# Designs tried in a protein design run: designed miniproteins, single chains. Part 36

Each design is a single chain, and the fold is of that chain. pLDDT is the mean over its residues in the fold that is shown.

## One batch from the design tools (miniprotein)

Design m1233
Fold by ESMFold2-Fast:
Structure m1233 (fold): chain A 66 residues (1-66)
Amino acid sequence: MVRYEKRELEARLVREENDVRTVEVESGIRAVASGDGERVIRKISPNRFLEVERDGDRVVVTEITA
């Protein structure tokens, strides 16, 4: 029985070109979200993952800790 802890991170927009947005989250980690509805999960450490989702005009970054 393993529970994953999820929390939304503050994402700071650093670049917007066409329909692609680049955001920076804490610790200088950058994430790219392309197209509306795109969702990407990225491993950033053995027990930490970032879920990057393009929700309309926004980029939502969620931290998942295992």
Scores: mean pLDDT 72

Design m1234
Fold by ESMFold2-Fast:
Structure m1234 (fold): chain A 65 residues (1-65)
Amino acid sequence: SRRAALLQQIADATAAAKEAMEKLKNTPSSDHQGILSAIGEILRAIGDRFQAGLELGDLSLGAAP
């Protein structure tokens, strides 16, 4: 179902964000490419989570048909 797919997207995005944050924390300040890569992964995961969360919220509240 769409709800199941959205829940999976939320879970995947949450896991990706946590992984990217750990990667950033463990990246040396001299590794500018690694820092930028990790930040990019965090931002991508936040965007995915936000979009899926909004759609799931609408579906759960009965706002969607």
Scores: mean pLDDT 79

Design m1235
Fold by ESMFold2-Fast:
Structure m1235 (fold): chain A 89 residues (1-89)
Amino acid sequence: MVEELIKAFEENPSAELGEKLTEALKKAIEAKDFESAVKLATAILRASKTLPPSVVFESDVFIGILQIKAAVLKDEFIKKVLDEAIKRV
């Protein structure tokens, strides 16, 4: 399911699909699903380099919130997800 959502976004990016990626990333983090969270964060980070803010704004804001949580709240799970996603981009 996560791979299908990422593929749909990469083939035809839209603000709606960007919001769905953000929602899926939130759920993966809540579920402690490391593999899905890394795949979703990687897709969002790749999109941030190439797509306009109108498509990636919500997902970019959420990544920023995750970076703050990792740094300030010392959330080790979020830190590992972001470190692995950045390494893949």
Scores: mean pLDDT 85

Design m1236
Fold by ESMFold2-Fast:
Structure m1236 (fold): chain A 103 residues (1-103)
Amino acid sequence: SLEERLKKIEEMIKLVSKYMENPELSKEEIEKEAKKNLIPTEQVVLEFLKRLIDEKKYETVRLLLHAIKTGDVELLEEILKEIPLATEEEREAALKLAEIMKK
């Protein structure tokens, strides 16, 4: 259901925020959640954000999380344009999550 999907996306956002604050302590939880989530879009976004955190791009992750959580697709598109290593799949997945959160 849409309600269950929204809840899963919110839980993913919380998990990413926790990983960003305590990367070493939350690494196992992030990896477990990525494997548990069977929806490819959410998995792609989780792995993308985790990669940015591992690269210490904390401000970029904060902006991406804000744009996704608020459903601000326009802001998200602008942020993604400035990430040279973001793949098309990662960009499309993030935009799709933001559109879902907007509803």
Scores: mean pLDDT 77

Design m1237
Fold by ESMFold2-Fast:
Structure m1237 (fold): chain A 84 residues (1-84)
Amino acid sequence: LEEKKKELEEQYKEAVKYIEESDIPEEEKEELLKALELMYEVGLKMLELSSEEYAKLAKELEPATDGKGIKEKAEKFLELLEKE
């Protein structure tokens, strides 16, 4: 479990650095960073689930092409996870 948490944290840090270093518009950059934060939080919660449930939810978080799509998906999953 701790190894998966470290992997998730490293992936989050790398993604943040990639976005910060990129030449994309600031508005899009802010949305992507917010989406990454939400996905990271969802990922942490998913690590508490069974491996099969983790795999199922991971498919739902497949990358969207824009930050808004990712953010909306992450928020929806946080709502579902809070209920359970």
Scores: mean pLDDT 65

Design m1238
Fold by ESMFold2-Fast:
Structure m1238 (fold): chain A 86 residues (1-86)
Amino acid sequence: KKIDEFYEKYKDVTLESLKKALNKFAYNFIKPWLESPLAFTKDKEKYKKILLHLLIENADEINKVNTFQELVETINRLFIEFSKKL
């Protein structure tokens, strides 16, 4: 139920919205992962929209990151924190 509520609110978020929110470094590392067939299955389509919103909402924090390791750690932490709201 909570995931469906979040999806309905954020279903209009796109990769273009993410590109405008993130700096080039963060966007270039995140984009291939989001476009990967392994990132989202049919059952994960709702999570893709929610994840796009989560990344945009936290763009200021993500944009402060200058290394791939810190970027992965930041995204993983945000995902874990968001999962507690589900």
Scores: mean pLDDT 72

Design m1239
Fold by ESMFold2-Fast:
Structure m1239 (fold): chain A 80 residues (1-80)
Amino acid sequence: DPPVTFVDDMQFMAQIGMAYSRGVQDAIDLIRSNIGKFTIYGIQMVQDFVRHTGITLSQDTRDEINRQIDRNTRKKNDVR
């Protein structure tokens, strides 16, 4: 478990962009393998990338994105 930072998110996004230039499947695979390592800011960047490119992610990857967003939302709701 390496510490995840915004700098790591930016590096992963650059790699996803490069993968996309090689092929849609390479970008999907890279997102899937790294999605659990993103901060909430990285998750937002991935969602924006998916919306912009029209890429279809696997259900497991989409569920992980939703889980990370839900955790962030629950943490906000736990603080009155």
Scores: mean pLDDT 71

Design m1240
Fold by ESMFold2-Fast:
Structure m1240 (fold): chain A 92 residues (1-92)
Amino acid sequence: AADEGVEAMRKAGSPAGALAARTAQIYAEKGDAFGAWANAVGMAHATGASRGGPEAQAKADEGMRRSLENARKGDPVGAVQAGAEGAIEAAK
């Protein structure tokens, strides 16, 4: 899931999104759910911005929303996965 998000960033041409995805993984490994969410949001947002258009942004926003819900539940891995899914959908 996280690796798929990084690949989606690369395809969308978002180096900032790729960096955010890797940073989100590091925070998730540390068990920092809100740190993971903050970087997952950056990942999805950067991908939506690089693709452009309302459809890409809407998919990124949905991923960001689900990432925050997972972080609030104390699930750092779920937060990264939701952000990565938003980025993958935004990159299509």
Scores: mean pLDDT 71

Design m1241
Fold by ESMFold2-Fast:
Structure m1241 (fold): chain A 86 residues (1-86)
Amino acid sequence: MTAEEHLRRAIELLEKALKEDNLDLVKYYIRQALVHVRRALRLDPSRREELERAIGYLNQALKETDLDKVKELIREALEHVRRALA
């Protein structure tokens, strides 16, 4: 998979997380998205600034217990992943 394919997969997983109301399932999708974001970063370090911001927000989301706060952090991460893909 290319860096762009990993980022598209991360976007798909984060969009799925935003549609879920079960916190454990949301966090499952966040963990899967983080694997793809980290792989994209290793394949293309030029995207580092945006992808490190996305990783930061997703790591914060994994520490939260409030579903609405988790989804807010996912939306922030998703913006940075989309900027990295553009």
Scores: mean pLDDT 90

Design m1242
Fold by ESMFold2-Fast:
Structure m1242 (fold): chain A 60 residues (1-60)
Amino acid sequence: SRLEKLQQLLAELQKEIQRIQQQIDEADPSNTILQLTLQLILGSTQTMRDHLERKIAELE
């Protein structure tokens, strides 16, 4: 169903968010450019997750 497909995408986004967070935690804190880049990617991915969660809620 459409709901099942969206729930699968949400699960995939959550795994991606966890992966990015792990990369931030493992990255050299003195590498400011890498830290800022990873934080920007995390923020963008979180925004996509929030949008998808809203769409799932609309279908329930």
Scores: mean pLDDT 85

Design m1243
Fold by ESMFold2-Fast:
Structure m1243 (fold): chain A 86 residues (1-86)
Amino acid sequence: SEKNEQLQQAVTAFLKAACSKPLDTAALKKAAGDLFDFVRKNGLLDEAKKLLIKEARTTSGCQSLAPLFASLDNTTLELLLAAGSR
């Protein structure tokens, strides 16, 4: 669906920003906010969690984030995305 494609783009942008060297804090804040807003508006938190785990495993510099995302409940994940947007 179009929403799932938009979710994949938001997840990819977030992980790219989070795992970039050097870290661009402004880019990370924007990507986290975009992902948080999209997930909240569309109720796609479960799908976002699955994509974050999958994409982190295959993204250079992000592999350590995959077990972290897998260990979080949905409420904690949503709070971390919200915190990253501030």
Scores: mean pLDDT 82

Design m1244
Fold by ESMFold2-Fast:
Structure m1244 (fold): chain A 100 residues (1-100)
Amino acid sequence: SPLEESIKKVAEYYKKLALDPNLHPLIRAMYFLSYIDLLRQLYADDPEKFDEELKKVLKEIYEKNGPITLRAIKVLIENDRSTSLKDFKEKVLKYIDELL
């Protein structure tokens, strides 16, 4: 659909920014969280594909920028006082800890 195509383009743009070494680690972490929120919507009916892409992008971030961006993501999640998407946040933290 045209809407799904637009969401995919925005998600790919956020992914590019999350991996950009010229951006501050905190800014990369914010774009990563925006990317993953869109990815969750795109793969709502396919949790296995979502998990595969989540692990892949975290590994790409680690390989390209080392641990600094992953640590920034962890800080943002741990300081979020919202109880929304708790299971999702715990999954992201688990995968980050496996890489650190």
Scores: mean pLDDT 84

Design m1245
Fold by ESMFold2-Fast:
Structure m1245 (fold): chain A 68 residues (1-68)
Amino acid sequence: VSQQELDDGVLAVAHASVKTSLKSAGKEDLIPTAVRYYELLVAGGVRPLSPDEQAELAALKEQLKKGE
């Protein structure tokens, strides 16, 4: 099994969970931001993030902090 297939499976489950949680909390507008943030967190756990990905992760983290 390729890493892409494993990553796609894990991300699909994570996206469903995040979407359900944010929808339940009435924060549907944060779903795209939270999904992207989680994608980068998962990627960072599997491989080193590029400088661009690290900068994006930091920006998304600040957006989510302000939303809470």
Scores: mean pLDDT 69

Design m1246
Fold by ESMFold2-Fast:
Structure m1246 (fold): chain A 90 residues (1-90)
Amino acid sequence: APRSEESVRKQIELLSKIDVKNADLEKLRSTLEGLLADLPTVSPEIQEEVARVLSDLLKKATPEAQKVIREVADRALAQSPELRAAFEKA
């Protein structure tokens, strides 16, 4: 079963605390893939919150970390029109 909203909220909090300048890129990729896979099952408000957190991470990230974040986000958005709408609203 997909993770609950509580699990997604905990992942958002952890993600907002990631040091994207020194992050392990494979761990970052795995964490983002897990979060974004569960994201279509949660409320639009939580989807918009994740979009804002990812935007903030991109502003602080190294070029290598930015590439990982963009690749994972683009893949998730291609699979879910609902996520795309939430990310455009954020």
Scores: mean pLDDT 75

Design m1247
Fold by ESMFold2-Fast:
Structure m1247 (fold): chain A 55 residues (1-55)
Amino acid sequence: MVDDMISQLKGVAEKDPSLKKQADEASAALRKDLAAGLKKIAELSQKLEELADKR
């Protein structure tokens, strides 16, 4: 469900404030266009993976 994805994006922003803008943009895009929103979520997931690897 779209709302579940948005909730996960909020959780990501809380864990890393530097990703808050990307999470907010992904949430907004997801509400307007699922394809665009999913693309932004994929980009955010890649960013999280990079951050996890550096920690």
Scores: mean pLDDT 72

Design m1248
Fold by ESMFold2-Fast:
Structure m1248 (fold): chain A 86 residues (1-86)
Amino acid sequence: SALLEEVERLLEELLERIKEKLKTASLDEANEILRQLGISEKPKNLEEAEKLAEEKLREMLEKARQGNDVVLRVAKAEVERLLEEI
């Protein structure tokens, strides 16, 4: 569906934004990004932070793929909010 393709595109954009921010982030800033994503695990380094973010966004994508239009609209709104906050 067009809505699913849009959610997939937004999730990819969010991951690229996170990766870009992590290039110059402190570990404390990385922890805050992960907290905004709902990740409670504290990374030991920026590489681990990136891996945790990738895993979380993959889980969000999988849920979106299994969802109906209501789930996809909610996912889109959540990803758009994260793009504004991160």
Scores: mean pLDDT 86

Design m1249
Fold by ESMFold2-Fast:
Structure m1249 (fold): chain A 72 residues (1-72)
Amino acid sequence: MTYTITVGAADAAEAAAIIQRVTKLLMDGASPEEAKAEADRLAAPDPRYVGTLTFEEVDGEWIPVAATIAPA
């Protein structure tokens, strides 16, 4: 199954940092819901950039397969 998390940030560097943090949480065994909650907690109220992370479940583990950062 695929799972997608979206994160809003004030700039591209913040978007990349949030993506990296969320990816690490999932790779360290956090649930997709916990990773999404962390992304939402770190999201900017007026985002200028949107990061999107896509994960696939492989043998019960969530593996990051795609990440993009684009202007909002």
Scores: mean pLDDT 79

Design m1250
Fold by ESMFold2-Fast:
Structure m1250 (fold): chain A 119 residues (1-119)
Amino acid sequence: PEAAVRILNEAGLSVAADRALELGLQGRVEDAYLLAVDSLTGLSNAQAQRGQKLLDSGGDLSQVQKIVDTLLNISYLLRRLAEAARQAGLDEVADRAEQAADQILEQARQLQEKIKQKE
């Protein structure tokens, strides 16, 4: 699961990347990809919540825009993860990663729309 480890490291999720590497060494390739999907989804949820709190408190819109950019990047990483999982024959994991990417893209769009309404 080299792709799962690489993508987790690109997202700054080094602890999850180390765990995915360990799972791969044990032959638990599907579990390594599932960990990557779950870790990226968890990161996106934390970022979306932070963005909403900043908007609700009248915080800096430029910080909210950086959160939108982070969510878009996580969506992109999940699509790359889905492609790698599909190439590994893990179609159900690939479908989950694509679904997560679509949900995160929608969250980013909603947050971006709220920024425009406050400008």
Scores: mean pLDDT 90

Design m1251
Fold by ESMFold2-Fast:
Structure m1251 (fold): chain A 79 residues (1-79)
Amino acid sequence: MKEEFRKKLEEAYNSPREERAKILKEMYDNLGTEEKREIFLEVLKELAEQGNPFARIELDVLEALDLIRKALDEIEKRR
């Protein structure tokens, strides 16, 4: 899985915007389990550490979305 995620992310980041969006959507749709999400985040961190600016931006966005999701989950639990 880890190598598979790395190859797809590198393909996405080297693709035109429209194709990149399609590849990323397919990847995210397949992140149905926490295990897959953890591996995906690990690959993003490795690519960002290697200096890939798209991986850095995506990692930052996903971290922000995780914070939003946790905030929304807390609000829902208080209902």
Scores: mean pLDDT 75

Design m1252
Fold by ESMFold2-Fast:
Structure m1252 (fold): chain A 70 residues (1-70)
Amino acid sequence: ASPELKQQLSQLIQQAIDAMQAKDLASAQQYIAELRKLVEQITDPKEKAAMQKLIDALEAALQAQQAALA
């Protein structure tokens, strides 16, 4: 992936984590959705698979947080 794409992905990951820690689940959900859109731009299959795995883990964490706050 390009350096710009890698930086964008890293920023969105950090923003999603920060939002979940702040209990801003709506923002966390938006950041995860943006990550899923950007991951489609990764041309390396190994980098894409690794990023998809990370996004899946973030989404699972968000779902657990949503259940705990309901």
Scores: mean pLDDT 82

Design m1253
Fold by ESMFold2-Fast:
Structure m1253 (fold): chain A 62 residues (1-62)
Amino acid sequence: GLTDEQMEEVVAFAKELGFDEATAYSLAGTARLYGDEAAVEAVKKTYGEEIGKKFREFLESL
């Protein structure tokens, strides 16, 4: 699972993509508890494949 520092990095990245603070923390929590793919699939379903791909690439860089 993600470290506390990596959680803050995920939140910052999600906010940069235009997500509100509550959604950003929800996505970071999903990645921490259920893994990167669960968070990526959640993003794809709501925001589409392109945003989901950017989110996956970011998580792989941590």
Scores: mean pLDDT 82

Design m1254
Fold by ESMFold2-Fast:
Structure m1254 (fold): chain A 62 residues (1-62)
Amino acid sequence: DVLERAAAAARAETKNPEVWAKTEEIAREALAAGVPESVVLEGLIATVELTGGDPAPVRAAA
C-alpha cells in the first residue's frame, strides 16, 4: 500500500494541520473519482512542499 505509506509521510511533513485535513479529503475524493494514484502522490508531495516540509520521505515511500 504505497499510497498509505506516502500519505503517512506527507502527514508527518505537512506543517499546517488544516491544510493536511483538506488535502486528505481531496485525495480521498480524487481516488474515488478514478484519478490515478501517481497524480494523487504528486498532490501529496506538492502539499508538503507548499507547507515547508521535506518531500523526500514521501518520495521514498512511493
Scores: mean pLDDT 79

Design m1255
Fold by ESMFold2-Fast:
Formats: structure tokens, sequence, C-alpha cells
Structure m1255 (fold): chain A 95 residues (1-95)
């Protein structure tokens, strides 16, 4: 088992759950912000596609190069989701 990868995957799932809950809370309270929230969700979705592609390559090849690329993409998405959550909190505070 790849404990480092599993730990990052678990952390990402938790962050994405937090992000989704916050998006839903904002849209419910401030429907007028939906277009801006949807733009952030689209950007997260694009990064998720990159992570999915790297994951598929790692599990297909089992190479160290593919593993490192997958870890890199997981860390990039984690950072991006943290920044996206901050953007959403700022939008909520300004509304």
Amino acid sequence: SDEEVEKLEKELRKKLDEFTKLMNDIIAAHPELKPEVDEIALEVGEKLREVSNARREYYKTKTEEARQKYIEKLNELLKFVDEAIKRLEEMKAAA
C-alpha cells in the first residue's frame, strides 16, 4: 500500500467535502453569487481532471515517475482548493 498517496487522497476528499458544503451554503444564502461560485467550481473541476489523469497513469504503469507526478498534482489541487475556500469565504463576508 502507498501510505503517502492514501494520506493525500484522504486529505483531498476532506477538503473537497468542505469546499462543496461552503459552495452550497453560499448559493442557498446568496443565489446572486451563483455565477461567481460556478466559475470557482469549474476551475476546481479542471484541476480534478488533471489529478484523475495522473492517478490513472500511476495505477496503470506503477512507475516512480508516474507516482511523483500524481503526488505533485494532488498537492497542487490541495493548495488550489484551500485558495478556493478562502475566495468563497471572502465572497460570503462581502455579501
Scores: mean pLDDT 89

Design m1256
Fold by ESMFold2-Fast:
Structure m1256 (fold): chain A 80 residues (1-80)
Amino acid sequence: SELEELIERLKKVDINDAEAVKKLVEEATKELLKLIEDPITREGIREFKEELIKKIEDKDYESVKEGINILIDAAEKLLS
């Protein structure tokens, strides 16, 4: 699964590499949205992504780590 590969890359990404983290968050969120039909859940994921991107740009590493873990957990639940 493309999503499984992206999640494994997110687990290993250097959070200080803002460009790499942003790219992985964008790509993982795009693949995650393909698995979700509920419009409310889809909108929540899009909003979550936008806020996480802002935290990456702000170098709020604590929030970035938390956000990445939330994204990983959500994806792993859907892949089960």
Scores: mean pLDDT 86

Design m1257
Fold by ESMFold2-Fast:
Structure m1257 (fold): chain A 106 residues (1-106)
Amino acid sequence: GVLEELERLLERVRELYRQIERSTDPERIRRLAEELGRTAVEAGRLLLSVTEDVPRAVGLTLRLIGLSLDLLRHAERGDFEGARRAAREVLETVREMLRLAREQLA
């Protein structure tokens, strides 16, 4: 179900975040940032498909899009500390999305 898919995406985001935090290779950080951004957008899409709390879901999805763009921009510019901070915020936003989904689904 959607909840199981969101939980899988949260685990992927968590693992990508850990890899970004541990990496000192600029090229690897850029690739991981791109994967994290794509995974985050997928989580937002799934949440919007199941929520009745549209204002909260829209707010979280817009935050996620903004954070994903910030993550990619930081990685592209070689600001890997900024990329790691943005990745952490993406992880926390996906956790909030999963909490909302759990509240909305039976």
Scores: mean pLDDT 79

Design m1258
Fold by ESMFold2-Fast:
Structure m1258 (fold): chain A 63 residues (1-63)
Amino acid sequence: SEIEEVSKRAEEALRELGAEASIPQVRELAKKSLDGGKVALLIAEQELRRAREEAERRRAEER
């Protein structure tokens, strides 16, 4: 499903960022959304955007 795809991308981005502690929370929200909500999809997308921003900041630190 679309939620599964977004959740997977968010998990990968969170791992790259080093925020693995947030992965179980994103997974739980995505699973609940499959039962009848769309909110988890929005949350996963928001977390993905944030993870990308933080990844860019981390790359700058490695300079």
Scores: mean pLDDT 62

Design m1259
Fold by ESMFold2-Fast:
Structure m1259 (fold): chain A 55 residues (1-55)
Amino acid sequence: SVDDLQQQIRQLEGILAELDAQLADPSVSDEEKAALEEGRRVIQEQIEELRRQVA
């Protein structure tokens, strides 16, 4: 249902916020930043796909 898709989008947006917080940490290594950036890209693509389904 649309409500289920909207709930999933909200959960993924929460994950993006956590990843952004980790990326803002200056103690994170370059290798860790690369992995976090890749994870962020994947989650962002999933959000965009779900948004297309509710449009």
Scores: mean pLDDT 85

Design m1260
Fold by ESMFold2-Fast:
Structure m1260 (fold): chain A 81 residues (1-81)
Amino acid sequence: MPSRAELRARADELDARFAALKKKFLANRSSATPEQVALFKEAEQLLGEVLRALAEDAPPEEILRLLDRFEAVLAQLEKQL
């Protein structure tokens, strides 16, 4: 199981990755597909859940599960942009 510091570092890395994708998405928002909008909203919700889990000192396995899901959604969003 990853350490707390490793989970936080991964969250920071994925947050930065999402920030870059968000910048691209917002620049082209008027031409975004419904599928892209849905993936973006899911990514925002997952980021919120990750940050809450970290703040509330949730079990490492819960944080890891949320990070894995968040990374998968970011990968799908990258394919669409």
Scores: mean pLDDT 83

Design m1261
Fold by ESMFold2-Fast:
Formats: C-alpha cells, structure tokens, sequence
Structure m1261 (fold): chain A 70 residues (1-70)
C-alpha cells in the first residue's frame, strides 16, 4: 500500500541519518583521541552533527509525507 511504502521510505531516511551520525561521531572521537581537538570542541561538534542530521531527517520526512497526501 501507499502507507506501507511511505513507512519504508521514512525508515530508510532514519537509517541513513543514523549511519551519518555514527560516521561523524567516529571522526570526532578519533580527532579527540589524537589530541587534534579539545573535549569542548568535540562536544560542540557532536551537538552540531546531531542538529544537522536531525534537521535534514525532519525535512526529508516532511517532503515524503506531503507527496503521499497530495
């Protein structure tokens, strides 16, 4: 059904966002462990990554829902 297809597309968007966050967090943690950035900088970068990924996810899901409702 159209609803089932929408749910699968939303799940895919969430999975992609989760993978992107894991990659960004790994890079931040590696930089911190290497002494390239401070703990404060790592914390700021982690919050920034989360905000950006969540915002993109919300917008993509909104677009998917709008297309099905139209």
Amino acid sequence: SAQEELERQIERVKEEGREELKRRHREIQEALAAGEISEREATIEMFRAMSEVVAEEIEKIRELKAQVRA
Scores: mean pLDDT 85

Design m1262
Fold by ESMFold2-Fast:
Structure m1262 (fold): chain A 90 residues (1-90)
Amino acid sequence: MPSIEEILKKLAELHEKFLEALENKDEEKAREYLKEMADLIIELGKKENNEELLKLGEEIRKMIEENAPFEEILKKFQEAMSKIHDYLIS
């Protein structure tokens, strides 16, 4: 099972790739990276017993599977990343 540090490192690497996909206007690739990041957010939420983070990750995953509007997925993702940042600095 990966450490919290390993999960956060993978999230950072995927976030960089996600930003590159957005810059290239590759929504399909951006959605793939969001799905992988959602899985890591779920794993982080489970490992830290953080129900809010777990729920956000699961919601993002479901939105991607249901082909929800990209802007709505981005909004949920930003909320999850903000909570991760707050967790790391608390």
Scores: mean pLDDT 82

Design m1263
Fold by ESMFold2-Fast:
Structure m1263 (fold): chain A 97 residues (1-97)
Amino acid sequence: MERLRELERELAEKTIELISREDYDGLFAAMARFAEEADGVKRTPEEVRKELERIAKKLGISLEEFFEKLKELAEETLEMLEMEEEEVEKRLEEKAK
């Protein structure tokens, strides 16, 4: 699978773990690292935090509710990636006699 797909899986798993532990500083650091590794864009954890706070304010949602939605999105992303891996495995099984 592509490097970007592996990074998406790692970020999704870390997002679920960190939000479940209420380790929001770790979440901001992970998101900043993902942006740098995926697209070469360097962001600080503080910049990520401020951006998320501004988005939550504009939406009229609490930061906690916003994190719950991020966790749901991460869970959906992980399920999608697992489904894609199953499809690849099926294709390989058909090629192997």
Scores: mean pLDDT 74

Design m1264
Fold by ESMFold2-Fast:
Structure m1264 (fold): chain A 99 residues (1-99)
Amino acid sequence: MEKEFLELAKKWDSMSLEEQRELLLKMLKYKLGKDESGSELMFELFQSEDPSMTREEFERLVEEALRRGVEEGQTREALVMASLAFGVSIGEVRERLRR
């Protein structure tokens, strides 16, 4: 499994945003030892730093980070991370940015 992640990481720059999202989800599941959605795994990571964090606050922070990432020229990374955190497709994240 770890060798599989290293082989996939070598192809990262040639991967679609959807493929990058799936690779990151597999890595999160492996690291946390849980077969949960990307949104649940990312919320757990945020809550481990701040146990008082609500789901609503987490989603707001992700939306702010998405907008900031796009503004800073990190659009690809921002789309992938927001897709994982919201548990939605890359296309749906792009639609949310249009709002």
Scores: mean pLDDT 77

Design m1265
Fold by ESMFold2-Fast:
Structure m1265 (fold): chain A 86 residues (1-86)
Amino acid sequence: MESTEEDKKKMLEKYKELISEEAGLSEEEIEELLEWIKNKDWASIEEAVEKSPPRAQAIILQLAASIQGTLTAWQEEWGRKIEALF
């Protein structure tokens, strides 16, 4: 069956909490990040990721992949760079 709206909400809340804990981002900053992901504004996301700790970078990429349902070439490239750090 397709994912329910409840499942999507739980996943989003989990990533929001993890990003807040690991990157120290405010609720407003997380909302801006989500808007960039929805609009596929990878340049803005990349700038935000570069300013974040490595663990937060991985969480942000996973959130972006979850929202879009597929990895973009940019997400795949950044994912490989982050995995090489761990």
Scores: mean pLDDT 67

Design m1266
Fold by ESMFold2-Fast:
Structure m1266 (fold): chain A 66 residues (1-66)
Amino acid sequence: DELVEELTEKLVKAFSTADLSDPARFRREIAAFIDLWLKENGIELDEAERARVVEEVVRRVEAALS
């Protein structure tokens, strides 16, 4: 999934010093970044596909920062 891979790479770099002690806040910040990035790049996803991308990216970023 090219979209998930690209977003994961960008977010790992952006969140390299992020505080992982608040998982709900961390997920919210990642979701906000994804929404902004999709809007800026003119990418439209349905609700199910957006939820899938957000969940997969959150999981990969958390794993990379652990």
Scores: mean pLDDT 79

Design m1267
Fold by ESMFold2-Fast:
Structure m1267 (fold): chain A 95 residues (1-95)
Amino acid sequence: KKEEEEKKIEEAEEITLETLRKEVERIKEEKGEEEAKKVIEKAIEQLEEEIKKLKEEAEKKKKEGKLSEEEIKKIEKALETLERLKKTLEELLEE
């Protein structure tokens, strides 16, 4: 399996960010701004927990010397994606 995972991650990231923005706008129009803000706040909390867990797992495996450079880069990419999602949600929450 040659580099297919990296391409899939990049595509999923772009789709997720765009879908997230559209979904929040839809909720805002359909249910109102207050409901949309609550959905965003919950999503931010979930992402924050996921980021923390991923960082902890990465640090643990890195200290054990069990991660290859490729695996470290994949984890870094996943963290960047989650942090970008959180930033997008925070921006949407602030309007």
Scores: mean pLDDT 72

